Designed miniproteins, single chains, continued (3). Designs and how they scored, part 97

Each design is a single chain, and the fold is of that chain. pLDDT is the mean over its residues in the fold that is shown.

## One batch from the design tools (miniprotein)

Design m11357
Fold by ESMFold2-Fast:
Structure m11357 (fold): chain A 77 residues (1-77)
Amino acid sequence: SIVLVEVTLTDPETGETTTVRAPAALHAGRVTAKVVVKGEEVLVEADAGIGETAPATGTSLETGKKYEGTVRVLREL
């Protein structure tokens, strides 16, 4: 399924927090989204279903930098 998510990620180096809404793939309770943080593409992964909020991990596709945060699955698209 395609869902709308709200992703909040914290940069471990700066402590800066970014919140963005994006389409995400939901398959078997696994959410995967690609978001842009300060011009970098970040792969976001979480275990969540529709209406849930869960811990999320982000990985920069450019640098490999790891982000920690949350994903909230808002609705199906």
Scores: mean pLDDT 85

Design m11358
Fold by ESMFold2-Fast:
Structure m11358 (fold): chain A 77 residues (1-77)
Amino acid sequence: MPSDQELNQAVADVADAVVNTVFKRVKENPSVPKEEALRITGEGYAKLSEYYLNVTGDQEKAAKYQALSEKYFQQAA
């Protein structure tokens, strides 16, 4: 019987696809300043972290994406 974990994995895969699409769009747009691109990327990872924590309950992925968000914001500063 499909578990809630299998459903949560499918939802997580969609979330990963969304953040990768946003990152690709930012990377392909040469009109976006470097600092702006880093901030947009950091914000995307912050939203993905919130999603994993609050919707799927995946604390490990939430922590991973939170750390990535902080890293990109630090590079933008």
Scores: mean pLDDT 70

Design m11359
Fold by ESMFold2-Fast:
Parts: C-alpha cells; structure tokens; sequence
Structure m11359 (fold): chain A 94 residues (1-94)
C-alpha cells in the first residue's frame, strides 16, 4: 500500500503566539481521530472511531453498535503501529 502522508496542519492557529507558536501547533499533528458511521435499514447503527496517537505509538479503535432495540455493544481495541494488540475489551449495555 502506498504510504499515506497523514500530516494534519493542526487545528486553528491560536491568535496569540502566531510566529513562535508554529512549533506548538505542530504538536497537534501527533494525535488525530477518524470516525465512520454505518446505519442499516433496520435502524442498527455502527460507529467506528479510530484514535491514532503517533507520540505513544498507540491506535485505539472503538466500535459501537446500537441495535434498533436499544442494545449498545462496544468493543475497544488498543494496538501499536505494528499491529500488536495491547488491549481488547468488550461490553454490552441494554
């Protein structure tokens, strides 16, 4: 797979410290969140939220499935950039 340049130029520039604050703005590129939502015809909604922390070499994947009956199923996976699974947790709430 071709290497994707994930370079987040930061949030908004803070008005204060504009010229010297560029290095502080650069700290924001160390962490970003991706969110995908899939809604099924029966009303079941699956939300996949991926939080990537490049400074900690940690990717946290949260998969939340809400059924039409209101049952919430949450799976949380924490892994390294190399795909090593550090934590896998599952919970179910009615």
Amino acid sequence: MKEIKVETTSVSEPGVAAPLGRREIGKEVKKYTLKHTLTRADGTTTVVEVEIDTEKDLTKITITTTTADGVVKTRVIEQTSKGEILKSEYSEEE
Scores: mean pLDDT 63

Design m11360
Fold by ESMFold2-Fast:
Structure m11360 (fold): chain A 73 residues (1-73)
Amino acid sequence: MKKKIELLAAQLGIAKVFGLDDLAKEYEKKLLKETGDKKFVDKLVKKADELAKQGMTPKEAAEKMREEARKLL
């Protein structure tokens, strides 16, 4: 469970960095289904948007999103 949430968070970050909004929404829905926690998912979406705005690479965004998911769990 924990590893799956971290992977989904990483994929959300990557999708946001590439500007793939439909794919990002798909990962957001998968995170909500796995966690049942809208506040947790909203924090991850906000973090992904911040990383994309900062011009992070997909690899950097993925790692930072995994860290954020671990902090919020």
Scores: mean pLDDT 83

Design m11361
Fold by ESMFold2-Fast:
Structure m11361 (fold): chain A 103 residues (1-103)
Amino acid sequence: SVREEAEARMERDKPAIQEKLAAMPSPEAQQEHRDQLVLDNAVESQARSIVDEILKELELDEEEVEELYKLALEMLRNSEGTVEAVKKVLEELRRKAEELINR
């Protein structure tokens, strides 16, 4: 399934993330990168929750689910970490999902 494939991709990317952190020469750069990793973990959990909520109302194929998940990650990373921002991301992704179905 798309969820299993997304989890497999995250496991594959984990060594690259750790390697990048180890390559950071300054304490400031390391702190920025660690903060980003914490945010990425939170964003991934939120993205999964948002996509799951959409899937309760709309039936999507595996490729469409993967596209929405990637879009959710990108939108959440570029948004403020507020409840209002998360709600806006959900509304925009629901619109995108409806466009994909109606095509």
Scores: mean pLDDT 69

Design m11362
Fold by ESMFold2-Fast:
Structure m11362 (fold): chain A 72 residues (1-72)
Amino acid sequence: SELRERLVELLVSTGLMTREEAEEIASGLSEEELREVIERLEESEEAARKVALELSIELGVKKLEEAVKKVT
């Protein structure tokens, strides 16, 4: 997907996550969400860093929630 690859490149360019992490994030987003996140990432370097950090935290939280569901 063109939008997913664009998001991955923008996230990786911040230096705050790996390509693998960025691809996992992109795979979980709808086309509309991809467009919105890309727009936020393209606003400024500061905005890009904040968005990348937020998405990295959200990914970590989702992985923890899945782990908890598996043991309960």
Scores: mean pLDDT 79

Design m11363
Fold by ESMFold2-Fast:
Formats: structure tokens, C-alpha cells, sequence
Structure m11363 (fold): chain A 97 residues (1-97)
């Protein structure tokens, strides 16, 4: 399962890059968020945090940004970066409101 999740994550990452090249920031953020979730499922927490952060930076839709912030928070928590994780969780709650 983990290897298949990593392959899926890599495909979503590439799709995100293609959307970014087209100037579709929210489309890129959606694919980077899906890649981050796939890496999180695969146990690759560093890659999950990296791509979730890219999704946060690109997202213009508040719901998409909040979703990306929640994934970033979870990935950072899994990495033992609890203080940063809590800050991003709080930011996600504020953006979602």
C-alpha cells in the first residue's frame, strides 16, 4: 500500500506543477493537497508537510487553504513539531470560520 500511495502522490504532485504552469493556483493547490494526503497515508511526513505548505501558499479559496493548513498541521504533528502544528491548526480554524 505505501509504495502505491507514494506513486499516487508523485502523480498528483506532477499534476499540481502542470496547473501552476497554466496559472491555475487553486487547481495546483488542490493537486498538491491530494499529494500531501497521499504522502501522509504513506508515512512520508516531510513530503506531506512540504506539499501541504505549497498548497497553503497557492490557495486563494478559503476552504482549500483551511484544508491544506489542517493537513500541514497533521504532518508536522507526526514529525514531532507540535508547537508549529498547533499554530497551523489554529490558523486553519480561523480561515475556516
Amino acid sequence: MAERERELAERYEKLGEEKLAQGDNDGAAQYYLQAARAYLSAGDYEKAAELAKKAVELATDPGLKAAALYVLSEALRRLGREEEAERYRQEADEVAA
Scores: mean pLDDT 87

Design m11364
Fold by ESMFold2-Fast:
Structure m11364 (fold): chain A 60 residues (1-60)
Amino acid sequence: SMMAEKGRELAEAGGRALAAGDDETGSRLAKEGSDLLTQALGVDEGDRITVREVLRALDA
């Protein structure tokens, strides 16, 4: 879905910002992306895929 795609793009942008040393922007974008992915997938907070995608963005 477009929401899942946008959520992933935001999470990846957040990861890149964190890698560049912009912790505030990176954390915000990663959070926004994770929230959109959670909404798009209709999964609970414990969903391993959603958590993994956020962690991937933070490490990228």
Scores: mean pLDDT 70

Design m11365
Fold by ESMFold2-Fast:
Structure m11365 (fold): chain A 66 residues (1-66)
Amino acid sequence: SEKERLIEEVLAVLRELLTLRGYSEEEIQALLDDVRRDLETLSLEEVEEFLRQLRAVLDEDRAGLA
């Protein structure tokens, strides 16, 4: 579904952000599992908004590492 696709995109962006911030693979996996459960309870529009906000944070972090 479209919602499942967006959830996977959120989790991919969040994984990259947490990796850049120095989280361990174990910490990342646990956090992504929790976030997945929370996102499954949200509407499609709420997931889209969360993805938009998360991408903005990642862009800022990437700019700071250049």
Scores: mean pLDDT 83

Design m11366
Fold by ESMFold2-Fast:
Structure m11366 (fold): chain A 80 residues (1-80)
Amino acid sequence: MAEVASAEVLAEIEEGDTLYIHLRVTLAAPASTEEVVAAAKEAGREVAESDPRVAEVLEVRAVPLDPTTGAATVVAKRAA
């Protein structure tokens, strides 16, 4: 996997029992589109799984922005 230099939470939206986490993920070096997407998804999952508000990760989506930057969106079920 490409090495992640940073993952920045840009927005957190709570809607009923669902939590949406939007992240900007920066890689340590330029990578392929597929590696950027994979790294952003993994970073998003790690952030969500470390959040005490998250009971379950339902979906992680990622889009490459450039060879070092991806955007990730985590859809998670909120802990009661």
Scores: mean pLDDT 83

Design m11367
Fold by ESMFold2-Fast:
Structure m11367 (fold): chain A 72 residues (1-72)
Amino acid sequence: MHIVGRGRPDTTDEEGERGREGAVLAAERYSDAALTLVVSDEDGEAGFKGAFLGLGGLAGDKRAEAEVLERP
């Protein structure tokens, strides 16, 4: 509430360029699933999730997949 509520306008989901890169990475990896998710929802969070799966997959592929499978 204190810190997060203070700096929210630009630090939340205002990174269009970064979110876009994440969405592209997700679409490349998941031609069918990610594309549908990104295009259907088209939320900054969707792009970030794709980026995390791509970047995190390199370091923790099992963890990223396990979390998505267990808690979709």
Scores: mean pLDDT 45

Design m11368
Fold by ESMFold2-Fast:
Structure m11368 (fold): chain A 82 residues (1-82)
Amino acid sequence: DGTKAEQFAQRVAQRLLENRDAPDEERIALIEELVAEAKKLMETLSDEEQAHLQTMLHQALNIEQQGLSPEQQARVRAIFKA
């Protein structure tokens, strides 16, 4: 019922929250999986949907980013600029 971007961002936020107490290695693997999925989704999205997804994903990652490396943040930005 929401946009594909909204549905994806909701799944990202939920999975990050559920795995907040997981070991760093598992959280990094989850972030890599979600980044790869975001890249595939971005290929099918309009410019407005891409901007909306980027905003929502940044919000979700702001909760997680106390454990998120600068390299992971840079990768997310690179994907959304492609």
Scores: mean pLDDT 67

Design m11369
Fold by ESMFold2-Fast:
Structure m11369 (fold): chain A 82 residues (1-82)
Amino acid sequence: TDEEREAEITRLEAEKLKELIKENFEEVKKYVPSLKDGELSDDEALEVGGEILGNLVKQKKTDDPIAKKIIQIRLDSIKAVA
């Protein structure tokens, strides 16, 4: 089913994101200061860490100054709520 397929994709992505977040932990921690490396087993920590890394990659890849500002607003909003 579509639900079973999505669950399997999410599981595989979570494993890869956990490794990627650990490799880039210093960058992620800047936006979630409460995040500890040991807490990466928490699904919420994986989701937030993945979103931060994805936005940082988008910001580095784009040359559009307005797009960079929109991404920074999202990152700053994540930090404000964390």
Scores: mean pLDDT 75

Design m11370
Fold by ESMFold2-Fast:
Formats: structure tokens, C-alpha cells, sequence
Structure m11370 (fold): chain A 94 residues (1-94)
């Protein structure tokens, strides 16, 4: 089903973001824990509320920017990755 495919895609994005966060040496263990918790929460919310992929990506970017507002370079790196993923799933806006 489309719902199952969307859920699987959101789970994949979540896994990749968590991997990226865990590998970033600029983040403290506490920051990593908080970001992972936030990303998991947003994924669960997107699945529960039936958000579109663009709405899901918007919530992710906003949450990352707010959580990492004191580390703009780190925030931008994660936002760029989310933007890259969004462009990959929309070939009309690469």
C-alpha cells in the first residue's frame, strides 16, 4: 500500500539521519541523544498524522534548525542532507 511505502521511506530517512548524527564528531553525546529523540518523534508524528513527504521534510528541517541554532554550520549540514533527499524523491525539482 502507499501508506506502507511512505512509512518505509520515512523509516529509511530516519535511519540515515540517525547514522549521520552518530558519526558527527562536533556533537556531544547529549546533543546526539536529543537529536535522535527529536528525529524519532517527528517520524512517528508524520506516520500517525499521515503527513506528505514535503510536510515531513519541512518539520525535520525546522526542528533541526531550532535544536542546533547555536551551531549553525552543523544545522546547515543536516538541512542540506534533508534537502538532498527531498530533491531525490522529486525528479521535477532536482
Amino acid sequence: SLEERRKRFIESVKKHLIDLINKDPRLTPEQKEELIKLINSIADEAIKEGLTLPEYFERLKKAIEEKLKDQPEVAQNFIDYVDFLERLVNPVDP
Scores: mean pLDDT 82

Design m11371
Fold by ESMFold2-Fast:
Structure m11371 (fold): chain A 75 residues (1-75)
Amino acid sequence: MSLEEIIEEALREIDEWMEKNPDASREEMNAKAREIVERLVKEHKLSEKEKLQLEGAVALHVGQWLDEREAEKKA
């Protein structure tokens, strides 16, 4: 599995968790993202550089979920 595929798997798992937890706080969302990253790092034996890339992609994706939820509140 490529790093790109691992990142896509992480984002998919985040999407599934967010859909099941619509009332999740920012802290809960960030905690779940960290859990997913740590699991994938261990499962795929990612290097420190690959871990940083995965963490960055996940952080951006969680940020998009927060922005979307805030947009819905403003509508």
Scores: mean pLDDT 81

Design m11372
Fold by ESMFold2-Fast:
Structure m11372 (fold): chain A 97 residues (1-97)
Amino acid sequence: MTLDEVFERLALHVQALAEAAGKEVDVENILKIKDPVERLRTLALRASELLPDVITEEEFQKLVSAKTDEEILEMARKLLERIQAAADRLGLPVPEP
């Protein structure tokens, strides 16, 4: 999975969580953030607002301290897995493009 692919999948999952919660999240504008760390931070923050405890404060700090594309990709995949597991547990629809 490329960095762009993981961010696209994260955005779709955050959008699905927002819709299930009756909230609005502008995922298209988040995907326009050029700094991938800021993009990841924003997606993680939105996910934690919609689903408390999907990520711990310590995990969040580790996400935002990522410095390489490889580290960002690893952290983004972990966040995606946490969101998918939470959505599955809650019976929420998993986005399938």
Scores: mean pLDDT 77

Design m11373
Fold by ESMFold2-Fast:
Structure m11373 (fold): chain A 69 residues (1-69)
Amino acid sequence: SAAIERLLAELERALAAGDEARARQVLDKLGTLSVIHGDRAALERALALARRHGAEALAQAVETSLKQM
């Protein structure tokens, strides 16, 4: 999905900038779309991005979403 790819790119930019509020907003939208489309791989990519940038709270939120899929 083009929307999912755009949100993943926005998430990486927000994480690189240290913009926690923006990263959380993007992750919420990405999580909703990933669940609707059954796109587990998109959430796994978001988890890898959060871990790469040391965003532990966001990584935990993604892990919870993956567990519920």
Scores: mean pLDDT 84

Design m11374
Fold by ESMFold2-Fast:
Structure m11374 (fold): chain A 84 residues (1-84)
Amino acid sequence: GVAEAEQKAKEAGKEELIDLAKKVQEFGKLYEEARKEGKDEAIKKAEELVRKAQDILDKEGLTEEAIKEAIKLIDEAIEILKKA
């Protein structure tokens, strides 16, 4: 889970992984709220951004650059859900 990912990242001394875990947790909470409110278009747009983030991590691995790009995309998805 997200809490386990945060703990592992902290132990590894990788701040980027901790930031990624926090963004994933925030996204998950907003996604569930949006789902309950029927914000289908916002959810669809947010899911496309999260898919792009996952594609980057799958292609490049857990490099600092890939993690930072993934965080940026997840942050954009969070903003879409917040404005929905």
Scores: mean pLDDT 79

Design m11375
Fold by ESMFold2-Fast:
Structure m11375 (fold): chain A 81 residues (1-81)
Amino acid sequence: MKKIDEKLDKLAADYHANKAAMDAQIAALKAQPASAEVRKQLLDLEIERGILLIAVGVKNAIKKQEEERKEKKKLEELLKK
């Protein structure tokens, strides 16, 4: 479990650190004349971005579920008072 959590943390950090750079690269490639090489580079970047987004999404989903469970317990205790 710990190694997976560390990998997810690194992927999430890499995504946040590189998001602007990746978005700029995709925009620059889209501005270039359409070619097989440009399409391949776009696909490779979209795949990398997708993998990073999945890692961030999984981490956020876990945190959201934990926070929702916390809030539900809080609401139940507040409604009892």
Scores: mean pLDDT 72

Design m11376
Fold by ESMFold2-Fast:
Formats: C-alpha cells, sequence, structure tokens
Structure m11376 (fold): chain A 83 residues (1-83)
C-alpha cells in the first residue's frame, strides 16, 4: 500500500477502515499496544482486537486514527521493501 492509500483509510469509519486494510499484523500490533497502555488482557482473536480498537476510537478518535495509520504505513512500507 502507498502513503496515499493510508490517507484514504483515515477517511473511512473505524470498522470499515480496519476491514479495508486487511492487515492482520497491524490490527494485532495496535490492539497489543492499547492493551499494554490500559493494563488489559491481550486480545486472543481478531474480533477481540477489533473491539479494543473500536473502544479506543470512541474515546480518542484523533489519536487512535493517527496511531493506526502510522502502524499501517510502517507495515505497508516493510512489505514494499521486502522486509
Amino acid sequence: MTAEEMKELAKLPGVERLKRLADRDVLVAMALRLAEERGLPVPESLEEALELLREAYEEDPERTTREFIELAREAAKKLAEEA
């Protein structure tokens, strides 16, 4: 994915944004980070990770969206660079 695709993801509603990305590693990484910050148990499934992200998005949409885009951009860059 390109940087322009990352910006396009930012325009979508939270759940649809996550679905469109379809990057399991990014979703898991974001959920793990949120669990650590909040002292919550590690999500055991993709559905649980999505719920955790949804809650974070409701509390602070700007910060959550920015962090998600950052992780998605990093993952996409690594894939494009054969990392």
Scores: mean pLDDT 61

Design m11377
Fold by ESMFold2-Fast:
Structure m11377 (fold): chain A 82 residues (1-82)
Amino acid sequence: SGHKLKNVLVTDDFLFVSWEVADPNKKVTIELKDSEGNVVAKSTGKNYLLLENPESGKTYKVVLTDEDGNKTESPEFTAVKE
C-alpha cells in the first residue's frame, strides 16, 4: 500500500514507531497490537507512536488506518531491551 514504515526504535524505556503516510493531507490512526490482537497503544492524526515501558521479549505489530478506512499492517517485531 501507499504507507511506509520509517523507523522502529526500541529502548529500555520507550518503543517508537514512525510512518510515511501515502497522503500527508490525510490523518491516520496508528495502533500498536500485541500477539493476541489487543491494542496496547494508539495515536490519531500523527504519523508516529510512542509506547512507554514496553514489555521486553513481547511481540507487537503496528496497524495504520487512514481516513478512507484502508488498513496497513507491519510485520511482527519483538521488543528487546538491551
Scores: mean pLDDT 72

Design m11378
Fold by ESMFold2-Fast:
Structure m11378 (fold): chain A 84 residues (1-84)
Amino acid sequence: MSLQEVLDRAKERLPNESDEDIALNLGAELNASFSKEQILEIEEEALKLFDDPRERALYGLEKMVSSLSDEQIEEILDRLVSKL
């Protein structure tokens, strides 16, 4: 599943929430699902590929989403919906 697909699914479940609030809370839940070491490895890869900090952040989130199972993504979405 891509980051955009997860964002689209989150928006379907939270149609009254802003896209900014959904993206921020999704980013927080994704980061909470990985170790500091895993996050650093992703950030090091992103730094080699992109000069723009926003592109690096998006790449990191896409890597996180792609490394999770559909079941793990559902658990993250359930937590997101319960918080917002």
Scores: mean pLDDT 81

Design m11379
Fold by ESMFold2-Fast:
Structure m11379 (fold): chain A 73 residues (1-73)
Amino acid sequence: VDARLEELAAEARELAARMEAGELSPEELAAAEARLTARVTELAREVAPSDSEEAVQRAALELIARIAELVEA
């Protein structure tokens, strides 16, 4: 899990860097955000204690918080 979170954090940093460089259109930014969200949701499904929508959403929020910590580190 931690290695995958590191990978997601690296993708988020790359996206932020390209955004600051003016390399991304609004369409490309939206597409990249959607892809990252989908990957977080997939990982949340793997780590959630149950298949309930509530448990998956809770796991996704925890993963997003951990990714944000890694991006800021």
Scores: mean pLDDT 76

Design m11380
Fold by ESMFold2-Fast:
Structure m11380 (fold): chain A 76 residues (1-76)
Amino acid sequence: ASVVTVTSTVTSTSVTITITATAGDVEVKITDPATGEEKTVKLKEGESKTIVVPLSSLPNTDVVAGSSRTDTFTFP
């Protein structure tokens, strides 16, 4: 099974998202909610990709500066 960990951190100007392939190789499709643009990221086990999204590209977003969230996804 493949395992992906996603950590999101909010600053006063941006959201920083770090995607880590914790187990197995994964291919992740990321969609920008402001533009609808899709980007495919290929990660080998142990690799991380960091994405910075400006808050100005996310109008009407209920975010709190200094907040962090971590989500773990397991695939067969």
Scores: mean pLDDT 71

Design m11381
Fold by ESMFold2-Fast:
Structure m11381 (fold): chain A 65 residues (1-65)
Amino acid sequence: TAARKEAARHTIESIALGAGMRVLRATEDHVELGADRITPAVRKAYEMAREIGAAAGLSVTLREL
């Protein structure tokens, strides 16, 4: 549902912010995250965000800045 995707998007944004990542782009079906460096913490946060996104019908990608 749209509400489920919205909730997932907010959760992904919170995870990204906590790990020092940025939300570069957010659409109805995709969230692009950016990080200055791919640290173990960034990798774990990305994997969590990807799983949350997948459960809600969102693809999540990570770009090194």
Scores: mean pLDDT 85

Design m11382
Fold by ESMFold2-Fast:
Structure m11382 (fold): chain A 82 residues (1-82)
Amino acid sequence: SSLLQEAVKLAKETVKLAMEAMKLGGDARKASGLAIAAIGIEWQAEHLISSGSGSDAEAQRLVDTAKDLLKAAKELVKQAKS
């Protein structure tokens, strides 16, 4: 579904921003935690895409979780630049 593909894209962006925060000398423990969580969302969404399973509600929950992780990663980058 398009929602599962959106969850994958958001999760990948979260990993990118978490890695950027680490490069800027930010909190490596927080950044790695966000990256691990986002990788988990990516794997779960990709599994549902490949199996053709998952409800719209499940896909939406993955998108919502990925959005929350992305927001946290953006804040971490902002803090690292300060």
Scores: mean pLDDT 87

Design m11383
Fold by ESMFold2-Fast:
Structure m11383 (fold): chain A 94 residues (1-94)
Amino acid sequence: LSPEMEIEADIAMARMKRAIAKLIMEKSDSEEALREAIELLDEAIELLEEAKRRAEEEERLSEETKARLLAEAEAEIEEARALKKEAEERLAKL
């Protein structure tokens, strides 16, 4: 796989983990479900931070491709962090 494809795959996997966490949070308010959602969101953030670092370090990417991948990763990190904060706030009220 090309470096671009590997980074895009990491971002896609993080999106999937975030989507699953959101679904769990929509379907359940149990402590177990909220902890599972937080774990998935932590994994998503870790993948996105790694994808961002790889995009910054990969000299073979065009400036345009690098900027796009960084912007996508940053936007997904913000979404995942917002959901994690919501899950943590809901867990704190249990």
Scores: mean pLDDT 89

Design m11384
Fold by ESMFold2-Fast:
Structure m11384 (fold): chain A 55 residues (1-55)
Amino acid sequence: GNEEINILKSDLIKALLEGNLELAENNLKKLKSVASKEQLNAILNDIKKILAKNL
């Protein structure tokens, strides 16, 4: 559900900000299995914006 997607999105962002690429890849794989293509594209765009502001 949306709660699971939001948790995975949060965990992916945290892993990326911490430089934990292995954990980030694992969370992205889980997101791809539960999120729609539209939800996944929205999440990836949000992540790009967050990373650009925190780098």
Scores: mean pLDDT 82

Design m11385
Fold by ESMFold2-Fast:
Parts: sequence; structure tokens; C-alpha cells
Structure m11385 (fold): chain A 68 residues (1-68)
Amino acid sequence: RERVIAVLREFAATLPPGHRVRLEWLIREIEANPEWSEEEVIEMVRRWAAAVLSPADYAALAARLEAV
């Protein structure tokens, strides 16, 4: 979980302010819910990214998450 959260924080810094604020909110929700497994966290983040990010930004995030 800690590696996934670190990757998400690094990725958030690369995003426009609107998307960054949303991802930072999602990171806080992940930290507030320790019962969520790493797999559930990754799936939730991928679903958010698919809905709001460009295909290029989605691919970049997916590659970073696969490296965890």
C-alpha cells in the first residue's frame, strides 16, 4: 500500500491542478480506509483514471502502478 500511495503522490505532482486535487482527495480516502487491500486500491485508482484522465496520462499511471 505505501508504495502505491508514494507512486500516486509522485504522479499527482505531474497533473493539472484540477486532476491533482481529485487524486490528492482519493489518496486521503485510501489512507483513511486501511481495510482496502492493495488490489482494491489499484482497481479503484484505475477506474478513476479511465474516467477522467487522457489516454496518455492513463497509460503513464498504469505503467507506474504495474512497476509496484
Scores: mean pLDDT 79

Design m11386
Fold by ESMFold2-Fast:
Structure m11386 (fold): chain A 111 residues (1-111)
Amino acid sequence: PLPPAKLSNEALEHYIKAASYLPFALKHTKPEDLPGVDEEIVKEYIEAVEKVRKKLEEGVSAEELEEEDIRKVVEAAGVTAAMAEMLPEEYRPVLEEVQALVLRAFREAAA
């Protein structure tokens, strides 16, 4: 994903929801199919997603968030979407939901 120039709270919430599927995707895919996605980077992504989610719940606007935290959330959502494509066919509804969330976040991003 490209670094976000500007994101609304709504766009970030959709990225956070997409990234919430990351642990599920990791459980059902092969890590070797995504170079650079190891346990350490996954932990960083999960921590960044939870940090941003909590700040949004506290009423902090996306504009007030650190660019690095926003970038990690967007990257986590993108990695989750890529891994969801590798899920067994029985989990197609999860792939469709993750793709819909990422697309919605992209459309709601500042033009």
Scores: mean pLDDT 76

Design m11387
Fold by ESMFold2-Fast:
Order: sequence, then C-alpha cells, then structure tokens
Structure m11387 (fold): chain A 91 residues (1-91)
Amino acid sequence: MKLRVRIIKDGKLVREEEVVSDSSSVLMEKAMEALEEAKRSGDEVVIEIEADSERERANMFTAIALQAIGLGLRTKSITIGKSVRLEFRPE
C-alpha cells in the first residue's frame, strides 16, 4: 500500500512525502503525524491512499478519517480507481 502526504499552505504545495509499506501500522503512523501537523499548523493536509485491495484501502481510509474527526479536522474524500484522496483542514 502507498500513502502520498502533501502539506498545502494558502493553496501552495510546501511539502510532499511518499511512503510505501506492506505494514498498515507504519502507514497509519505516517498518516497520524500528518493529521497532527495539520491541527498544529492550520494548514491543509492531503493524504492519497493507493492499494490493490479495496478492503485494505477502505480499512486505511476509515482509520485515518476517524482519527481526523477525533482531532476536530474537516475531512473530504474522493475515490478514483484504486486510489482515495483525503483532504483535511482544521475547523
């Protein structure tokens, strides 16, 4: 599975990181770091999840979305093929 994390400030991409792992826990740790950064900075964070399995993608999506909601972040999602794009902003 692959996560691409982007930090966007005032509509401009300021940082991009790609993480590839077969471990959902490693990917979740990276997603949590990005969500916590969004809450601290007030910047938008975009996380794209790519997986060959719809189940693995859905599980990762749900876990990340629930954590974002718990942090008080607004979440928007778009699914395209084997990829899901999650956009997070503080409310």
Scores: mean pLDDT 78

Design m11388
Fold by ESMFold2-Fast:
Structure m11388 (fold): chain A 89 residues (1-89)
Amino acid sequence: SMEEEEREKLEKLIEEAKKVHEMLKKGYIETENGEKLSYEEIIKAIKENSTSPENAEAYIKVLDLIKAGKLEEAAKLLLDTVRERAAAA
């Protein structure tokens, strides 16, 4: 069902948020190419790569929730943000 698929997506996003949280505890996020980005550099990248200021603000809120250790809230906000964008497209 759609609810089961959404639960699985949420669980996967929570696991990803845990990884990002552990990286942020060290003061940087390590990208897939091995580059280390500070919190400030990631905020800059979000702003530069976002299609709108509202989009950038949503992703920054997700990152702030991850930084605060609010992993489930971060995952839910990210899912809602992605769903709203898909519906608007």
Scores: mean pLDDT 78

Design m11389
Fold by ESMFold2-Fast:
Structure m11389 (fold): chain A 67 residues (1-67)
Amino acid sequence: MAARVEEAVRVGRELLEERGRMTAEELKRAIAERLGLDLSDPEDGRILEAAVLTLLTGPYGDRILPD
């Protein structure tokens, strides 16, 4: 789990740098598309939610818009 969350965080940072600003929902969906994760899978959903929370509390958090 931790390694998958770290990978999702890396992809999320790349997306925020590329696109500037995104909502948490848009970011979660875009990460899922890049990593081939299924948003309807509860395990993949938990990985994506953990990654988005990490990004929100990190240096890129100001680029994540409220939903």
Scores: mean pLDDT 78

Design m11390
Fold by ESMFold2-Fast:
Structure m11390 (fold): chain A 79 residues (1-79)
Amino acid sequence: LKQELSKFDLEKYEKDHNIKLEESEREVFEMLVQGKSNFEIGQQLDLRIETVSAHIRTIYRKLNLNSRVELFEEALKYA
């Protein structure tokens, strides 16, 4: 909880990495950096687990990330 990035500048991240996430991908990304599980994301966004997993894979591909750990490390740079 106290390690959550409450002020993550996603717009700056997108600009610096020359990427653009779709609205649904942005919602999933924000929850991922908050440390939420795929199940929790699905519950909050009313999405099936398969859909959440697909969005996460697309986010990782667009950001050239290999894991949730790498996502957190990148997010810390924009806190």
Scores: mean pLDDT 73

Design m11391
Fold by ESMFold2-Fast:
Structure m11391 (fold): chain A 90 residues (1-90)
Amino acid sequence: ALTQEQIQAETLLRLFTLGLIQWAKKNLSEEQVEYVKKAAEYLWKAYEALVSGDDEKAREFERKAIEEMSKVSEELAELVSSLFKDIRSM
């Protein structure tokens, strides 16, 4: 079974990534939607690395998620950074 902190982190990440992709499909170009999807994939990889204790790999995937999102919006890149900071502190 997942820990309470892991359930909370995964719920936040799932709601954020699904909500962002849904919003992107409605408001952004096809190319920008692909950047959002890549950022979401990197965020999940960062979380998986964090849970497995690979802090270096988690930071690398977090950086890649922020990089992909910054191609769409600096504000969205900041939200991604803020979200992962919250997840890391759980």
Scores: mean pLDDT 84

